# Designed miniproteins, single chains, continued (3), part 88

Each design is a single chain, and the fold is of that chain. pLDDT is the mean over its residues in the fold that is shown.

## One batch from the design tools (miniprotein)

Design m11053
Fold by ESMFold2-Fast:
Structure m11053 (fold): chain A 80 residues (1-80)
Amino acid sequence: TTEQLQAIRRAFVEVANLIDKLVRVEGKSREEALAEANKHIDELAKKYGLTPEQKEALRAAAERWLDAIEAGVDIPVPPV
């Protein structure tokens, strides 16, 4: 259980950092950032054994993080 929670937390942190890098450092559009994030989420779900519900929560979090960046506010800290 604790290791599962740590794995989920790592996955959320990795996606948050990726979104931040893609948009703020590389200047990618929302569509481009979401495409790369979704690809990475699929890989993390396999690597960490995320449930379908956890994977969907991570996708939803990625969209909310993009909304936050576009609004000029800080990205919410994981977990969801």
Scores: mean pLDDT 77

Design m11054
Fold by ESMFold2-Fast:
Structure m11054 (fold): chain A 72 residues (1-72)
Amino acid sequence: SYEELYEEILKEAMELAEELWKRGESRDVIMQKVMDFVASKLREAGVSRDQRVEIATRVSREIEQWLDEKER
């Protein structure tokens, strides 16, 4: 389902973000690499353009909030 796809991509994106953060990558580099990963996964899933935009937007917000907490 759409929500299952979102939750799976979010989980993998968060794991990637944590690995990059632990390696000392900058926020800009983390966001770029994570969102490139998300875009690739969404293309592979074969979902509609509107669904890709919605999931990517939701994941981006979650990663940005997580990074805000880590930078405190």
Scores: mean pLDDT 87

Design m11055
Fold by ESMFold2-Fast:
Structure m11055 (fold): chain A 92 residues (1-92)
Amino acid sequence: MFKKVIEKLKKRLEELEARARAAIAARDVQELERIRLEFDILRGLALMIKGILNIMKKRGIEVDEEILKEIEELIERLDRLIRELQAEIARL
């Protein structure tokens, strides 16, 4: 179910944000680069889910608008975090 997948993506994001904060404090550039790649992967997965939901909606399959909203918010959050992480890496 998409709701369970989105919740797993959110949980993974929280774990990566915690790791990113620790890596910034430690000035661990290699760990920050790994976290950036993982954020890019999560963003790709979120975009794929959004694409599937939009195709379903266009074909007349009933889609929960709340799920679509949650995935869009997750993508926006990931875009922001990726930009912030790139800026931190550039300063190290």
Scores: mean pLDDT 85

Design m11056
Fold by ESMFold2-Fast:
Structure m11056 (fold): chain A 70 residues (1-70)
Amino acid sequence: METFSEPVVVTDPETGAQVVTLPHGYVFAKPLYEYENLGKLSAEEIGELMRELSRLSREETDELFRKLEA
Protein backbone atom coordinates (compact mmCIF):
# COMPACT_ATOMS: atom_id res chain seq x y z
CA MET A 1 0.00 0.00 0.00
CA GLU A 2 1.50 3.33 -1.04
CA THR A 3 1.83 6.13 1.52
CA PHE A 4 0.92 9.64 0.38
CA SER A 5 2.65 12.67 1.92
CA GLU A 6 0.07 15.07 0.44
CA PRO A 7 -3.68 14.83 -0.30
CA VAL A 8 -4.58 13.13 -3.59
CA VAL A 9 -7.94 13.61 -5.31
CA VAL A 10 -9.27 10.75 -7.45
CA THR A 11 -12.36 11.21 -9.60
CA ASP A 12 -14.61 8.17 -10.02
CA PRO A 13 -15.07 7.94 -13.83
CA GLU A 14 -18.55 6.37 -13.53
CA THR A 15 -20.15 8.77 -11.03
CA GLY A 16 -17.93 11.88 -11.26
CA ALA A 17 -17.55 11.73 -7.47
CA GLN A 18 -14.30 12.97 -5.92
CA VAL A 19 -12.58 10.77 -3.35
CA VAL A 20 -9.76 12.27 -1.29
CA THR A 21 -6.80 10.32 0.08
CA LEU A 22 -5.08 12.35 2.78
CA PRO A 23 -1.72 12.07 4.57
CA HIS A 24 -1.51 9.21 7.10
CA GLY A 25 -3.71 7.07 4.82
CA TYR A 26 -7.02 8.78 5.55
CA VAL A 27 -9.75 8.52 2.92
CA PHE A 28 -13.20 10.10 2.93
CA ALA A 29 -15.76 7.33 3.42
CA LYS A 30 -18.14 9.11 1.03
CA PRO A 31 -17.73 11.46 -1.96
CA LEU A 32 -16.99 15.00 -0.73
CA TYR A 33 -20.38 16.37 -1.83
CA GLU A 34 -22.23 13.91 0.46
CA TYR A 35 -20.76 15.40 3.66
CA GLU A 36 -23.14 17.99 5.10
CA ASN A 37 -20.52 20.71 5.52
CA LEU A 38 -18.42 19.89 2.43
CA GLY A 39 -21.48 19.70 0.14
CA LYS A 40 -21.92 23.45 0.61
CA LEU A 41 -18.36 24.28 -0.55
CA SER A 42 -17.26 25.11 -4.08
CA ALA A 43 -14.56 23.04 -5.81
CA GLU A 44 -12.06 25.86 -5.16
CA GLU A 45 -12.92 25.90 -1.44
CA ILE A 46 -12.56 22.11 -1.27
CA GLY A 47 -9.11 22.42 -2.88
CA GLU A 48 -8.10 24.97 -0.24
CA LEU A 49 -9.45 22.73 2.54
CA MET A 50 -7.36 19.82 1.22
CA ARG A 51 -4.21 21.98 1.29
CA GLU A 52 -4.95 22.90 4.93
CA LEU A 53 -5.62 19.24 5.84
CA SER A 54 -2.10 18.33 4.65
CA ARG A 55 -0.74 20.67 7.37
CA LEU A 56 -2.84 19.23 10.21
CA SER A 57 -1.52 16.70 12.68
CA ARG A 58 -3.09 13.24 12.79
CA GLU A 59 -5.13 14.22 15.88
CA GLU A 60 -6.48 17.40 14.24
CA THR A 61 -7.34 15.45 11.07
CA ASP A 62 -9.23 12.82 13.12
CA GLU A 63 -11.22 15.57 14.89
CA LEU A 64 -12.14 17.23 11.58
CA PHE A 65 -13.30 13.96 9.99
CA ARG A 66 -15.38 13.13 13.07
CA LYS A 67 -17.17 16.49 12.71
CA LEU A 68 -17.71 16.01 8.95
CA GLU A 69 -19.35 12.60 9.55
CA ALA A 70 -21.88 14.16 11.95
Scores: mean pLDDT 54

Design m11057
Fold by ESMFold2-Fast:
Structure m11057 (fold): chain A 113 residues (1-113)
Amino acid sequence: SPLEKALAKLELAIRHNDAAILALEEVARTGDEKMRELAIELLQRIIDQTDSLIEETRDHPELQQLLQQARDLNREALRAVERGDFEAAIEKVRQARDLYRQAKALLEEEIKK
């Protein structure tokens, strides 16, 4: 179903948020440029995935609101990485991840109906 496909994409976005947090923590600790590049790539993938999810969930306004807030937090995280503010970036990605987890719970409830 469209909602089951959205759930799979949302689970992938959550995994990418977790990977981005780990990469950003490594950058903050070591200054590793390859981990910085990985974090930027992961954040951009999450943003693109979230834009797709927002379009697919247009009939579910509560899901759209959570996804829009999560997307905006990941965009703020990307800008923080570009400024070298890795602490702010980690905080924003953690906040976005929590919103994706809330969206996942709501989506799982909708699929069960």
Scores: mean pLDDT 88

Design m11058
Fold by ESMFold2-Fast:
Structure m11058 (fold): chain A 67 residues (1-67)
Amino acid sequence: DEELRRKVLEAAREIEPLATREDVEAAMAARRATKGSDLEKMAAGVIAAARGLGREELAKEVEEAVA
């Protein structure tokens, strides 16, 4: 659980320096309607942001990590 949380946070931090914080927040907001833990919400936001930036491999890795 803690390893998955750290992995998701690292992915989010990799995206945020390349995109504005607003881009990450917007991606997370789109998935906030889905019930889940903070981990699931963070993962959904990271996945959406990664795909927005064309990082499909990163998005898939995060999906597999939280599956």
Scores: mean pLDDT 60

Design m11059
Fold by ESMFold2-Fast:
Structure m11059 (fold): chain A 99 residues (1-99)
Amino acid sequence: SEEELRKAAEKAAQEQAEKNELRMMVGVIAAYLKRTKDPKEALAEIQKVLEMYENRTPENIEQLRKMKDEAEKALKEIREKEEKERKEKELKELLEKLE
């Protein structure tokens, strides 16, 4: 029936959305690891994260969520620090022009 076809499509769309969300979380974690770890350590940790993504147990999903939240917070703090330093540099350069 059309209704069964629609329900199957909605389920497939939901499964794809969940997979896409996990993929985005892996991307954030990988970005954090590449920025904060040496290349060898980053590669090893990214491989573990990819294994969690491929083996989507409830425990692995929860671990990925925690890692993503921590990575997102750390990346935000790094970006805010960089923005503050950029603004302070711009202000210093402006003040030097006024002297």
Scores: mean pLDDT 83

Design m11060
Fold by ESMFold2-Fast:
Structure m11060 (fold): chain A 101 residues (1-101)
Amino acid sequence: MRALALGALLAGQGLLYGKKYEEAISMYERAIELLEAIPEPTAEDYALLALAYVNMGRAYEAMGDFESAEEYRQKAIEYARKAEELGDTERARTLIRLAEQ
């Protein structure tokens, strides 16, 4: 699951950079589904969820959907805080800053 989620995140990042926002969102949705299916998430799993939601928010904002962008930014902060609670403090703080932008 985790390796497939990483592949989807990388594909989504390339699509986002290429301004293919709808396709990027589809890849991030796939990554989120795979990560949420992990029964005992690690700090890294929560950080990857936060990253997926940061990029979802960015894609929706670029498309002018500010309501969805805000919803996904809040989810990104939530998962980043879970990663911080499990010991991934530095990466979690970076993800929170990215989500707040």
Scores: mean pLDDT 84

Design m11061
Fold by ESMFold2-Fast:
Structure m11061 (fold): chain A 108 residues (1-108)
Amino acid sequence: MELKKELLFEIDVEIGLIDIARAIVKIEKPPNQEELLEILDKVRELLEKIKEVLETLETEEELEAAKPYVEEALAAARETIRAALKGDVEKAKEALKKLEEAVAKIEA
């Protein structure tokens, strides 16, 4: 199992989805466009931080320990994208908070 490569690939896919969501928000121009773009930019930053941490992990045990929190972070990122595409700033903020909590667990 190439777990490190798999987790890094999943994060790269999610970063790509953030970039697409950002482009859609710019085209659609919802009333809260600026706030939604700031939220999406923060999600991208947090996913890049997870990627940096994962790149430092050298053992399968460390990767297996990080996996559930990476999955929590990816789920929260997906919730944030969905909320942002619906123009739901409050749900996007709630999902971002879940992502921040998952990132804190990975960094610990």
Scores: mean pLDDT 86

Design m11062
Fold by ESMFold2-Fast:
Structure m11062 (fold): chain A 90 residues (1-90)
Amino acid sequence: PGLEGLLAALEAEADRLLATAAERAKRGEDIGPLIAELQALIARLDALIAQLRAGYQANNGHPDAAAQLQRLEALRQRILAEMARFLAAL
């Protein structure tokens, strides 16, 4: 299950939250609670990125760790960009 399973779960959670926020925003519904969940997800991603960066540096660069860090950083940036769009519409 490991880190690959965790990455897939985080990506799926982000996709569900973003899709739900988009649908509710389209209906003029309050998305504040979903923004809070997305912020909590960003905090979890920040903690995981910090842990993986520390491990990557300590082990002088495992290739899989570099690819996993890129995936997490890309997911984080995508969530931030989509949240910025929702906040601009509030």
Scores: mean pLDDT 81

Design m11063
Fold by ESMFold2-Fast:
Structure m11063 (fold): chain A 105 residues (1-105)
Amino acid sequence: NPEALLKELEELATSILTREGVATPAEIEEMLKTPEGRRELLLKAEEVSLQHRLELGEITPEEAELLLEAFREALDILERNGFSDEAISEAMQLLLDAMEKIKNR
């Protein structure tokens, strides 16, 4: 169920942003009201996660930039296509391709 998967991702993003003090619960509630806000919520959570991985030395700055750009493209596909099953599949493939490029350093 694509909607269930997106809900799980939004709940994870909410947990990350509130724990790290990047957004308040009230700000997140407002973001969840629009497709644009939902995109921003997921993007901000990814930025926080990538920054943490960068600080731990798990990825390079170049790898972080590549992953963030791939994630932005994936979110654009999702938003443009109303979070359809096909859009989720396309977005997931784009993210997997980006992760494979990082493995082939």
Scores: mean pLDDT 79

Design m11064
Fold by ESMFold2-Fast:
Structure m11064 (fold): chain A 78 residues (1-78)
Amino acid sequence: MFVEKVAKEVREAALKDGASEKDATALSNIVLNAGKEIPDLRELAEFFRRLADVAEANGYKETSEVLRKAAEEFEAMA
């Protein structure tokens, strides 16, 4: 599923940004849970944009870029 692909890409990006395996897995789980809990694609896109802002503020540049791209793709599907 598309959310599962995003979760995998977020995990890989977080590791590249220097996150621990534990933190990268936690971020991946946040993405997966958002996909289950937020059925509205526009609200899901907004959530990913906010998560991207938090990632960027904490120095996770690759993670932020993956989340922004995912938000754009979900908004396009809405």
Scores: mean pLDDT 84

Design m11065
Fold by ESMFold2-Fast:
Structure m11065 (fold): chain A 87 residues (1-87)
Amino acid sequence: SMEELKEEIRKLLAEIGRLAYEAKLPQEHLERLDEIARLVADERFEEALELTKELIEELKSLPNPNEELLKKLEELLELLEKLIELS
């Protein structure tokens, strides 16, 4: 259901935030994650999806990409796409 997807997205965002903090991501990327979380809270899912795609590509271009963080961001992308299809 859409409500279950929204809950899963919120839980995943909390995990992503924790991983990003532990990985000591640059401030710019932490700010981008905070913006994604705000867009999701405001139910602006299409904008959250686009910003998530951009962040994934930026993080992949770093010298030492965090594979676990990227995996979680890709999971977020999939859930956002699914939620948009149901709305």
Scores: mean pLDDT 86

Design m11066
Fold by ESMFold2-Fast:
Structure m11066 (fold): chain A 65 residues (1-65)
Amino acid sequence: MDEVRKKIEEEVEKYKKTSSPETQKRLDAVLQQSFGLLDAGVPEEEVLEQFKRQLKWIETEEKRK
């Protein structure tokens, strides 16, 4: 559990360093949503897949700006 949360947090922090303030806000929302899913009992594997999909989507949107 802590390991998965740590990995999600570290990925978000890495993306934030090169992101606009608006994208940083979106990254925070994704972090909170992923933690909420873990707290709701969604399997760690499913949460990581969802998280990775959301990061890819955000990255694609940021490149469009």
Scores: mean pLDDT 77

Design m11067
Fold by ESMFold2-Fast:
Structure m11067 (fold): chain A 98 residues (1-98)
Amino acid sequence: GENLEEAAKWGLELGREYEKRGDYKTAAMQYLGAGRLYRDLGKYDEAIELYERAAELALKAGNNDLAAKAYDELSGSYLRKGDDKKAEEYLELSKKLK
């Protein structure tokens, strides 16, 4: 629905703003949230790109728990796309950070 797409775009813009400020933890949280909204819209490619950015920024922030959450979402999204190998790879990356 358009309301979810608007919420996802708003989260993406907030993520960009916090990333520009060097607040990588808050940026990663916003990108993770926006990715989940794109997932709910069935836009798995867009969700994957946001989850990859969230994981990268979470690691830059030193937040392994947040990076693990992003990797869990990447695993689930790749499984949904039928890419079992990438799903397993991201699941193992998540486990190493827990």
Scores: mean pLDDT 89

Design m11068
Fold by ESMFold2-Fast:
Structure m11068 (fold): chain A 88 residues (1-88)
Amino acid sequence: GEEYARAAKEAAEAAKHGAERGTGAGAAAAGIAATGAAVEARLAGGEEGGERAYEAANEAGLAAAAGDGEKGKEGAERAAEAAEEAAA
């Protein structure tokens, strides 16, 4: 469980880094990494935690498509938080 939660958190950190670049490419990278985080969170905590992480990743992906790095960063942070809760 903990291994997947850690991987989700690492993916979310990568998403945060992408969003911090403040570019469309950075926002897209944030969305991709947030989706990864959601997958790992599902493996860590099962259905309920995974659903929360997936919703956050979807929001990050939509924000990335719109070129909004801040929303992508927020989504990635929420995905990491959901993964940590699921692993507990």
Scores: mean pLDDT 66

Design m11069
Fold by ESMFold2-Fast:
Structure m11069 (fold): chain A 95 residues (1-95)
Amino acid sequence: KPLDKEEFIEELKRYLKALGVPDETIERIIENIDDVEAFLKILDELVQKGLLTEREAYYLKTLILNYIIDNNPDVPEEIRKLADEYAEKARKLLE
């Protein structure tokens, strides 16, 4: 059963805090969770700043996109393909 929005946000906050992401940046991600372009840009900025590894960023991109897909069955196919692409990139970096 997919997590509801509040449960997902709380789990995401816990994960980001464990990674050492600043609280102000966590809130910025949460505020933009429904805006695919905005949260992807924020995660890319965190990699550039050295706050996230490339693997952690791809994992987070996959996690957030899957949340969007699970709660919006009519989401465009491009978003589903993007989630699959990021999942594969995260998997390859784990190897």
Scores: mean pLDDT 78

Design m11070
Fold by ESMFold2-Fast:
Structure m11070 (fold): chain A 72 residues (1-72)
Amino acid sequence: MPSPLEKLRAVGAKLRDMEKNNVIPSDAELAEFRAIAEEAAKEAKTLFELMEVISVGAEITLFERRRAKAKA
């Protein structure tokens, strides 16, 4: 089974792929990605790993904002 950090990296890759294909994740997918980021934050031991968590977390936040605008 992949570690929380490996799952976070996979989420980051999926988000970048979705952005390139102009696809906005569902609310359920965003909630799942957020949960993965929270678990990865608990496991991060280096500054570099924390920066990976912050980066992917920021990408999730931007997609959450795009989803909110699409609903309004």
Scores: mean pLDDT 82

Design m11071
Fold by ESMFold2-Fast:
Structure m11071 (fold): chain A 78 residues (1-78)
Amino acid sequence: SPLQARLDELAAEARRKGDEASRALKQKDYVKAAEYILEMGELLAQRYTLEGRDDLAERVRKISEELAELYLELAKEK
């Protein structure tokens, strides 16, 4: 279905952003890691919204924001 194709696309894009965040973390590029984590969270939130789970979309955005803040704090240490 068109809906299932979009859900699969969002999941694949989120996984790619997660991989980029992991690479940035290995390079200690915490600013880029924060950017990729926020992009991943937004893609996952859109996926949950399409599934009618606005509660999970809000939670994923909040968790992604908290992780991004942690990475930005690590960036400030150097």
Scores: mean pLDDT 90

Design m11072
Fold by ESMFold2-Fast:
Structure m11072 (fold): chain A 73 residues (1-73)
Amino acid sequence: SEEEEEKRRESLEILRKIVEELRKQGVLEAYAISEEGDKLVVYLLMKDGRVYKITVEGDKVEIEEVPKSEFPG
């Protein structure tokens, strides 16, 4: 569906803007964004050593703190 493709693009744009803002504030060490089928996954490595995983599936957004070993690189 064209609507699903547009919604996915909007979600990616919002996620990239969030990453840029965190970098500008000097709190972000590294990040990784991947598409896993219909799911978007974002990993944020913070300068304090914490790692956050953001999962976007359709209209559902989940944010969780994960072990640093789960950061993909």
Scores: mean pLDDT 76

Design m11073
Fold by ESMFold2-Fast:
Structure m11073 (fold): chain A 77 residues (1-77)
Amino acid sequence: GAMAEALAQGQAIADGIFEIFRKNAEKVEKILKDEKLTPEQEKDLRAQLAINRAMAAESDEAGQEFERILKEEWEKR
């Protein structure tokens, strides 16, 4: 049904957004670990890491919520 399709699409979009922010966070973590940075560069990269982690967590939570609702709709049938 249309509801299950919309929920599945929402989950796929949320999962895609999660992967983008997760991979960006991993790249920033690698730079922080592997490169010699100035204190200003480190501060900026740590702020960017915090933002990417927060956005990844939010999109992951949204994806899990879509999955939970989709499961409930399938269990009704």
Scores: mean pLDDT 82

Design m11074
Fold by ESMFold2-Fast:
Structure m11074 (fold): chain A 78 residues (1-78)
Amino acid sequence: SPAVVTLVFPAPDRETAERAVKAAVEAAKATPGTLSAEGSVVETEDGPLATVKITAKDEKAAEEAAIAAGRAGAEALR
């Protein structure tokens, strides 16, 4: 059955959050077994959050997509 994972990255500013969303979504979509990946920046009182939602064919594919997206998102925060 399809599995869904949500990733959240705190970012120092909106531009960095947008880069993290883009990088994470692209990495998730490049992962075999990913059905969809989408993301957005959520503004909070403590700053912007890069949020990414990944839907994959199963839990194993969701885990692999989450790892790839997490690495790409974290790299974009540098």
Scores: mean pLDDT 87

Design m11075
Fold by ESMFold2-Fast:
Structure m11075 (fold): chain A 78 residues (1-78)
Amino acid sequence: SLDEKLVELIKKLAEEIDGDIEKAKEKKKELSKEIGEELALGIVKSAMALALKKKAEKEGLAEEEQVKLFREADEELK
């Protein structure tokens, strides 16, 4: 289904981005050309959130620090 393909895309992008905001911005630009800016932004933000969550869990970051990183990334991707 489209939802299954979307989940797979988000997981793949999360691995490629690896919590790097500049990579996320580049992937947003690439994806925007294919599916439009609003949908691309949503997908890339989801991928960035997944990447940051995995990195934070690996590094043992506190939930407050995880939330801060998510908010900063969300703001930067606008």
Scores: mean pLDDT 81

Design m11076
Fold by ESMFold2-Fast:
Order: sequence, then C-alpha cells, then structure tokens
Structure m11076 (fold): chain A 63 residues (1-63)
Amino acid sequence: SDLGLVNHFTGLDVTALTNAGLTEEATKLREKALEMLKNGEDAAKVADRVIEESRKILDEHLG
C-alpha cells in the first residue's frame, strides 16, 4: 500500500538519522511525511522527498 511504502522509506531514513545521533531530526522528518500524506500528497513523492531530506540532514550535521 502507499502508506506502507512511505513507512518503509521513513523507517530506513529515521533509522539512519537515529544511528547518527539525530533523533530529533528523525522524528521531525517522520512527522512531516505523515502530514504530507494527510494533506493528500502522493506517497511515492513523499517517500522521495524523505530520502532527499534525510541525505541533506546527514550532510549538514555530519559533513
């Protein structure tokens, strides 16, 4: 399902951020993804944005 797909992507991205010590950023990104889904955004586009945002967060905080 679309929700299941986003959960898989956000789970992986949240895990990567949490493992890097970025627990608050992981939580915020997960919440943003859920809000986007509730607002009717396409699940695949939301998942893609979560992957991109996760990479940017890791780069910004870990360099």
Scores: mean pLDDT 72

Design m11077
Fold by ESMFold2-Fast:
Structure m11077 (fold): chain A 98 residues (1-98)
Amino acid sequence: MKRLVVGVESDEALRRLSDYLVELARRAQELGVDEVDIRRLPGVRATEASEMLKEAQERFPRDEEDDEVVRAYLTDASDELTRATLEETEREVRKVLG
């Protein structure tokens, strides 16, 4: 089962990012992802979108059945960074599937 796990800073960040998370889930499903999980991941320190995703990949624990999981991060720091993290997440999903 192909799964996308998306970290957000907080419940407030999740509310601010709701439209972007819906769009990300739609794009992920089009790319063959079966499940999209949103999880709180506070304290991401990276300032660039690609580095935020790398930090999320390092910090999310690996599940024992973790054969087809993409771990990503969506930031509410700015509209530009939100879009950048969305595009980096889509790129990572395509990389796993392609």
Scores: mean pLDDT 81

Design m11078
Fold by ESMFold2-Fast:
Structure m11078 (fold): chain A 56 residues (1-56)
Amino acid sequence: MPEIEVPDAGSWDDQVLAALEKAKELGILDKEQFEAAVATMTDPAARERARAILEE
C-alpha cells in the first residue's frame, strides 16, 4: 500500500490488554497496577475486556 495506516489512540489499549494476558499467563498479575492502567484506556469495550481478565 502506498499509504500505511498508523494506529493513533488504540495502541495503548492493545498494550494494556497484551500486558494483562501475559501477566495472567505468568501468574504475576498485579491487580492494583493494572487497575490503574485499565482506568486510562480510551475504548470502553477494551476496558470491559481488561476488567474481565483482571477479575478472573
Scores: mean pLDDT 71

Design m11079
Fold by ESMFold2-Fast:
Structure m11079 (fold): chain A 88 residues (1-88)
Amino acid sequence: DLDEAIERLSELLGVPKSVFEEYYEALKSGDVEKVAEINKILEEAAAEVLAKMRSEEEREAFEERLAELLKVLLPALEEGRKKVAEKK
């Protein structure tokens, strides 16, 4: 479920749950500027987590987990893309 994925993403990256809720709404609405701002926050957080990992296996497991959790956001991303296309 979306709520469970957001909780796990928050724990995984050490970023507040509210940031992911705002990210989901920005993706869904096609707010490209807001998505870009939050992407920077998430990239920085992910880089800090990866920097603490000692093995390639730990990094691969983290990246795989992150990718699986982010798949829950794909429907919102697709909705936003359609809204941006309609404004064109």
Scores: mean pLDDT 78

Design m11080
Fold by ESMFold2-Fast:
Structure m11080 (fold): chain A 100 residues (1-100)
Amino acid sequence: MEKIKEILKEMFEEIAKNSPDKETKEKAEEVANDEKKLEELAKELTEDIRKVMKEEFGRELSEEEIYELLELSLRGNKRLLAGVPVEEVDAEFARELAER
């Protein structure tokens, strides 16, 4: 859980820095600095991902596996923002999923 909360905080901090929308920036900054809200969101997101993966793919993911998926997502978004082609990001994601 702590690792997932840390990833969410980083994501909201990036939204607060880079979003063109002032309201979105202010909300993201508020969430990034609210420990309780981050904990609630981390718990909800973890359960949602676990439910979808079980129902759609028949896979029960551990907390560590959910962290790995969120880490890949955050890394992919950072690479896309840095101008890396979508095809390269998709290939990296597919390779990491295939290694599991």
Scores: mean pLDDT 70

Design m11081
Fold by ESMFold2-Fast:
Structure m11081 (fold): chain A 50 residues (1-50)
Amino acid sequence: DKYEEALKLVDDVFKNKKDDTPFITVLGEARKVFNDYLKEQGLPESYYFG
């Protein structure tokens, strides 16, 4: 499932940025990674997390 794969990428972003990166920055990066992956797979952009 492409959405499950995209969510794993998001989990990676949150894991790596948990220490001192502002939460808003982490959210933006996670959303970008998630939607970029979906776009590469030919899927519509998602607002699943914000």
Scores: mean pLDDT 70

Design m11082
Fold by ESMFold2-Fast:
Structure m11082 (fold): chain A 95 residues (1-95)
Amino acid sequence: EGKKLIKELKETFGDTPLGRLIIRLTEALLKQILDGKPVPQEVIERLRAEAQAVNAAGLPELDKEKQEKLKEIEKKLLEIKEKKDEGAKNEELEK
């Protein structure tokens, strides 16, 4: 599941600073959602540093295809989170 998402991101954005940031953010969010673990502080600090590097490079807008892929990834992450949150609300945590 997550492997397909990461592969699609690598194919869409390539090995760019923005692509690396999106991939790491997606991996961190998936791990947090699926494992219930918080994102490690080192990962957050690294993501911030990469975001600053992308901003400093003046990468204000992506082409439409990359923007659509980014929205698709965000939607998939929200769907995974929603399913996990729904399970907790339904008291299924007691089995």
Scores: mean pLDDT 62

Design m11083
Fold by ESMFold2-Fast:
Structure m11083 (fold): chain A 60 residues (1-60)
Amino acid sequence: ASREQIETLAEAVRAAGTRQGAAAVLGSAVKDGVLSREQFEAALAAGDTGEAIAEAAARL
């Protein structure tokens, strides 16, 4: 994924505000081929809050 796509995803995860919302946003990105399953799992493993997951997503 491009840097712009990663930044857009991180902001969408932050806007979702919850772990469940973050999982939905990132799962859609995997379905669309923007993220790998491994990147999805790594971002979700970062924490139990939407903010922690958004910070991890920004580093992808």
Scores: mean pLDDT 81

Design m11084
Fold by ESMFold2-Fast:
Structure m11084 (fold): chain A 72 residues (1-72)
Amino acid sequence: DALYQELATLVGEENAERFLETLRTEGVDAALEALKEAIKKELLAEGLPEEVAEKIAETQTELVRELVERHL
């Protein structure tokens, strides 16, 4: 699955699997929102400042949006 491999490279295998399940059950917007929140929470748990975590999560989620649009 080309989409899974590209997603796993960008956001990790666990986030990629969770994203694809949410995409299948709830659609693109819900999947992207959940992914952004998951990445932000992971970064905050690792001790990154909220502003840095937000910027990284936003950037990674935007790259994922572009990938999904290319495959849909």
Scores: mean pLDDT 83

Design m11085
Fold by ESMFold2-Fast:
Structure m11085 (fold): chain A 85 residues (1-85)
Amino acid sequence: EVLDRALQALEAAYREYKDNPYAREVIKEAVRGLEAYLQGKPLDELRAEIERVRDVIKKAPPEVQPLGERLYRELEALLADKEAS
């Protein structure tokens, strides 16, 4: 459910923005956050990986920031789901 939404968001982002180098960088960092979740990393490590996505978003042009915020929200949802488990 939460994982399915994150996967769908990443697939859609990659398909739509694959030719934008800044969007690709945001997507790469988001994938690392998702990988940390799937590997079952501790909450503090998962949080650190997700915060790395935010750092890349801050350096991206305004056109890419909405994409980054959507991906960040899905990763935050994964973190919340893990905390509730």
Scores: mean pLDDT 81

Design m11086
Fold by ESMFold2-Fast:
Structure m11086 (fold): chain A 64 residues (1-64)
Amino acid sequence: TEEIRELGVKLQKLADEGHAAGLSAEEIARRLNELVKEWAEKTGAKKYFVANPEDAVGPAPRPA
């Protein structure tokens, strides 16, 4: 959907700006995770996430 596309663009921009500003990879990852969580709550897109934490926003479909 358009929301998922925009999320991807925002995540990439935040990562690029964080690296340019000298943020650590851990700090950048934490901020990206918070953005994804807020996005899912605001748009109701949590249905795209599975119960497995590792499958959040993953492009690979689950086996079942």
Scores: mean pLDDT 66

Design m11087
Fold by ESMFold2-Fast:
Formats: structure tokens, C-alpha cells, sequence
Structure m11087 (fold): chain A 100 residues (1-100)
């Protein structure tokens, strides 16, 4: 079903957010980004539990925007390599969202 596809994608996005949060904590990125990622993870879990496709897609869009903000921050610090990784993650999420 469409909801099974959404649940599979959602679990992958939650796993990615866990890794992103860990990365940000280890590299002392701004607390604002860490708190936003934690918030998005919890909202994503809730959307999946409630089978709320509209809310799920909204949270995925906000996650894309967060990754783009993190990339801009890293570029502002001269970390172009890490910034490119976040831009790749944002583009992959855009592709996944288009399939749903």
C-alpha cells in the first residue's frame, strides 16, 4: 500500500536523522540545528503512528530545508566537503518525496 511505502521511507529518514544528530553533536554544530532535527524526528514518528501522509510530507520538506541550512552554515565556515554531503542528503530526500 502507499502507507507501507511511506512507513519504509519514514524509517529510513528517522535513521538518517539519528546519524545527522550524532554527527552534529560530535562536531559541535549550533544547538539550534540539533534541537530542530530532534523536533523533526519526533514529529515524523508521530506522523507515521497516526498514518498522516500530509503531515509526513510536511515534515520531510522541513527536513530538506534543515539540511540545506546546515550546508549553508558549513559553507560559511569553509567546510565545503561536509556541506556537499548535506546537499546530497537534501536532494535524495527530494527524490524520495517525489515518489510518494
Amino acid sequence: SKMEEIKEVGELVIEELDKVIEYMKKNNLPKEFIEEAEKLKEELKKALENEDKEKFLEVVERTIKLYEKIAEYLESKGDYGSAEIFRIHAEELKKLKEKL
Scores: mean pLDDT 89

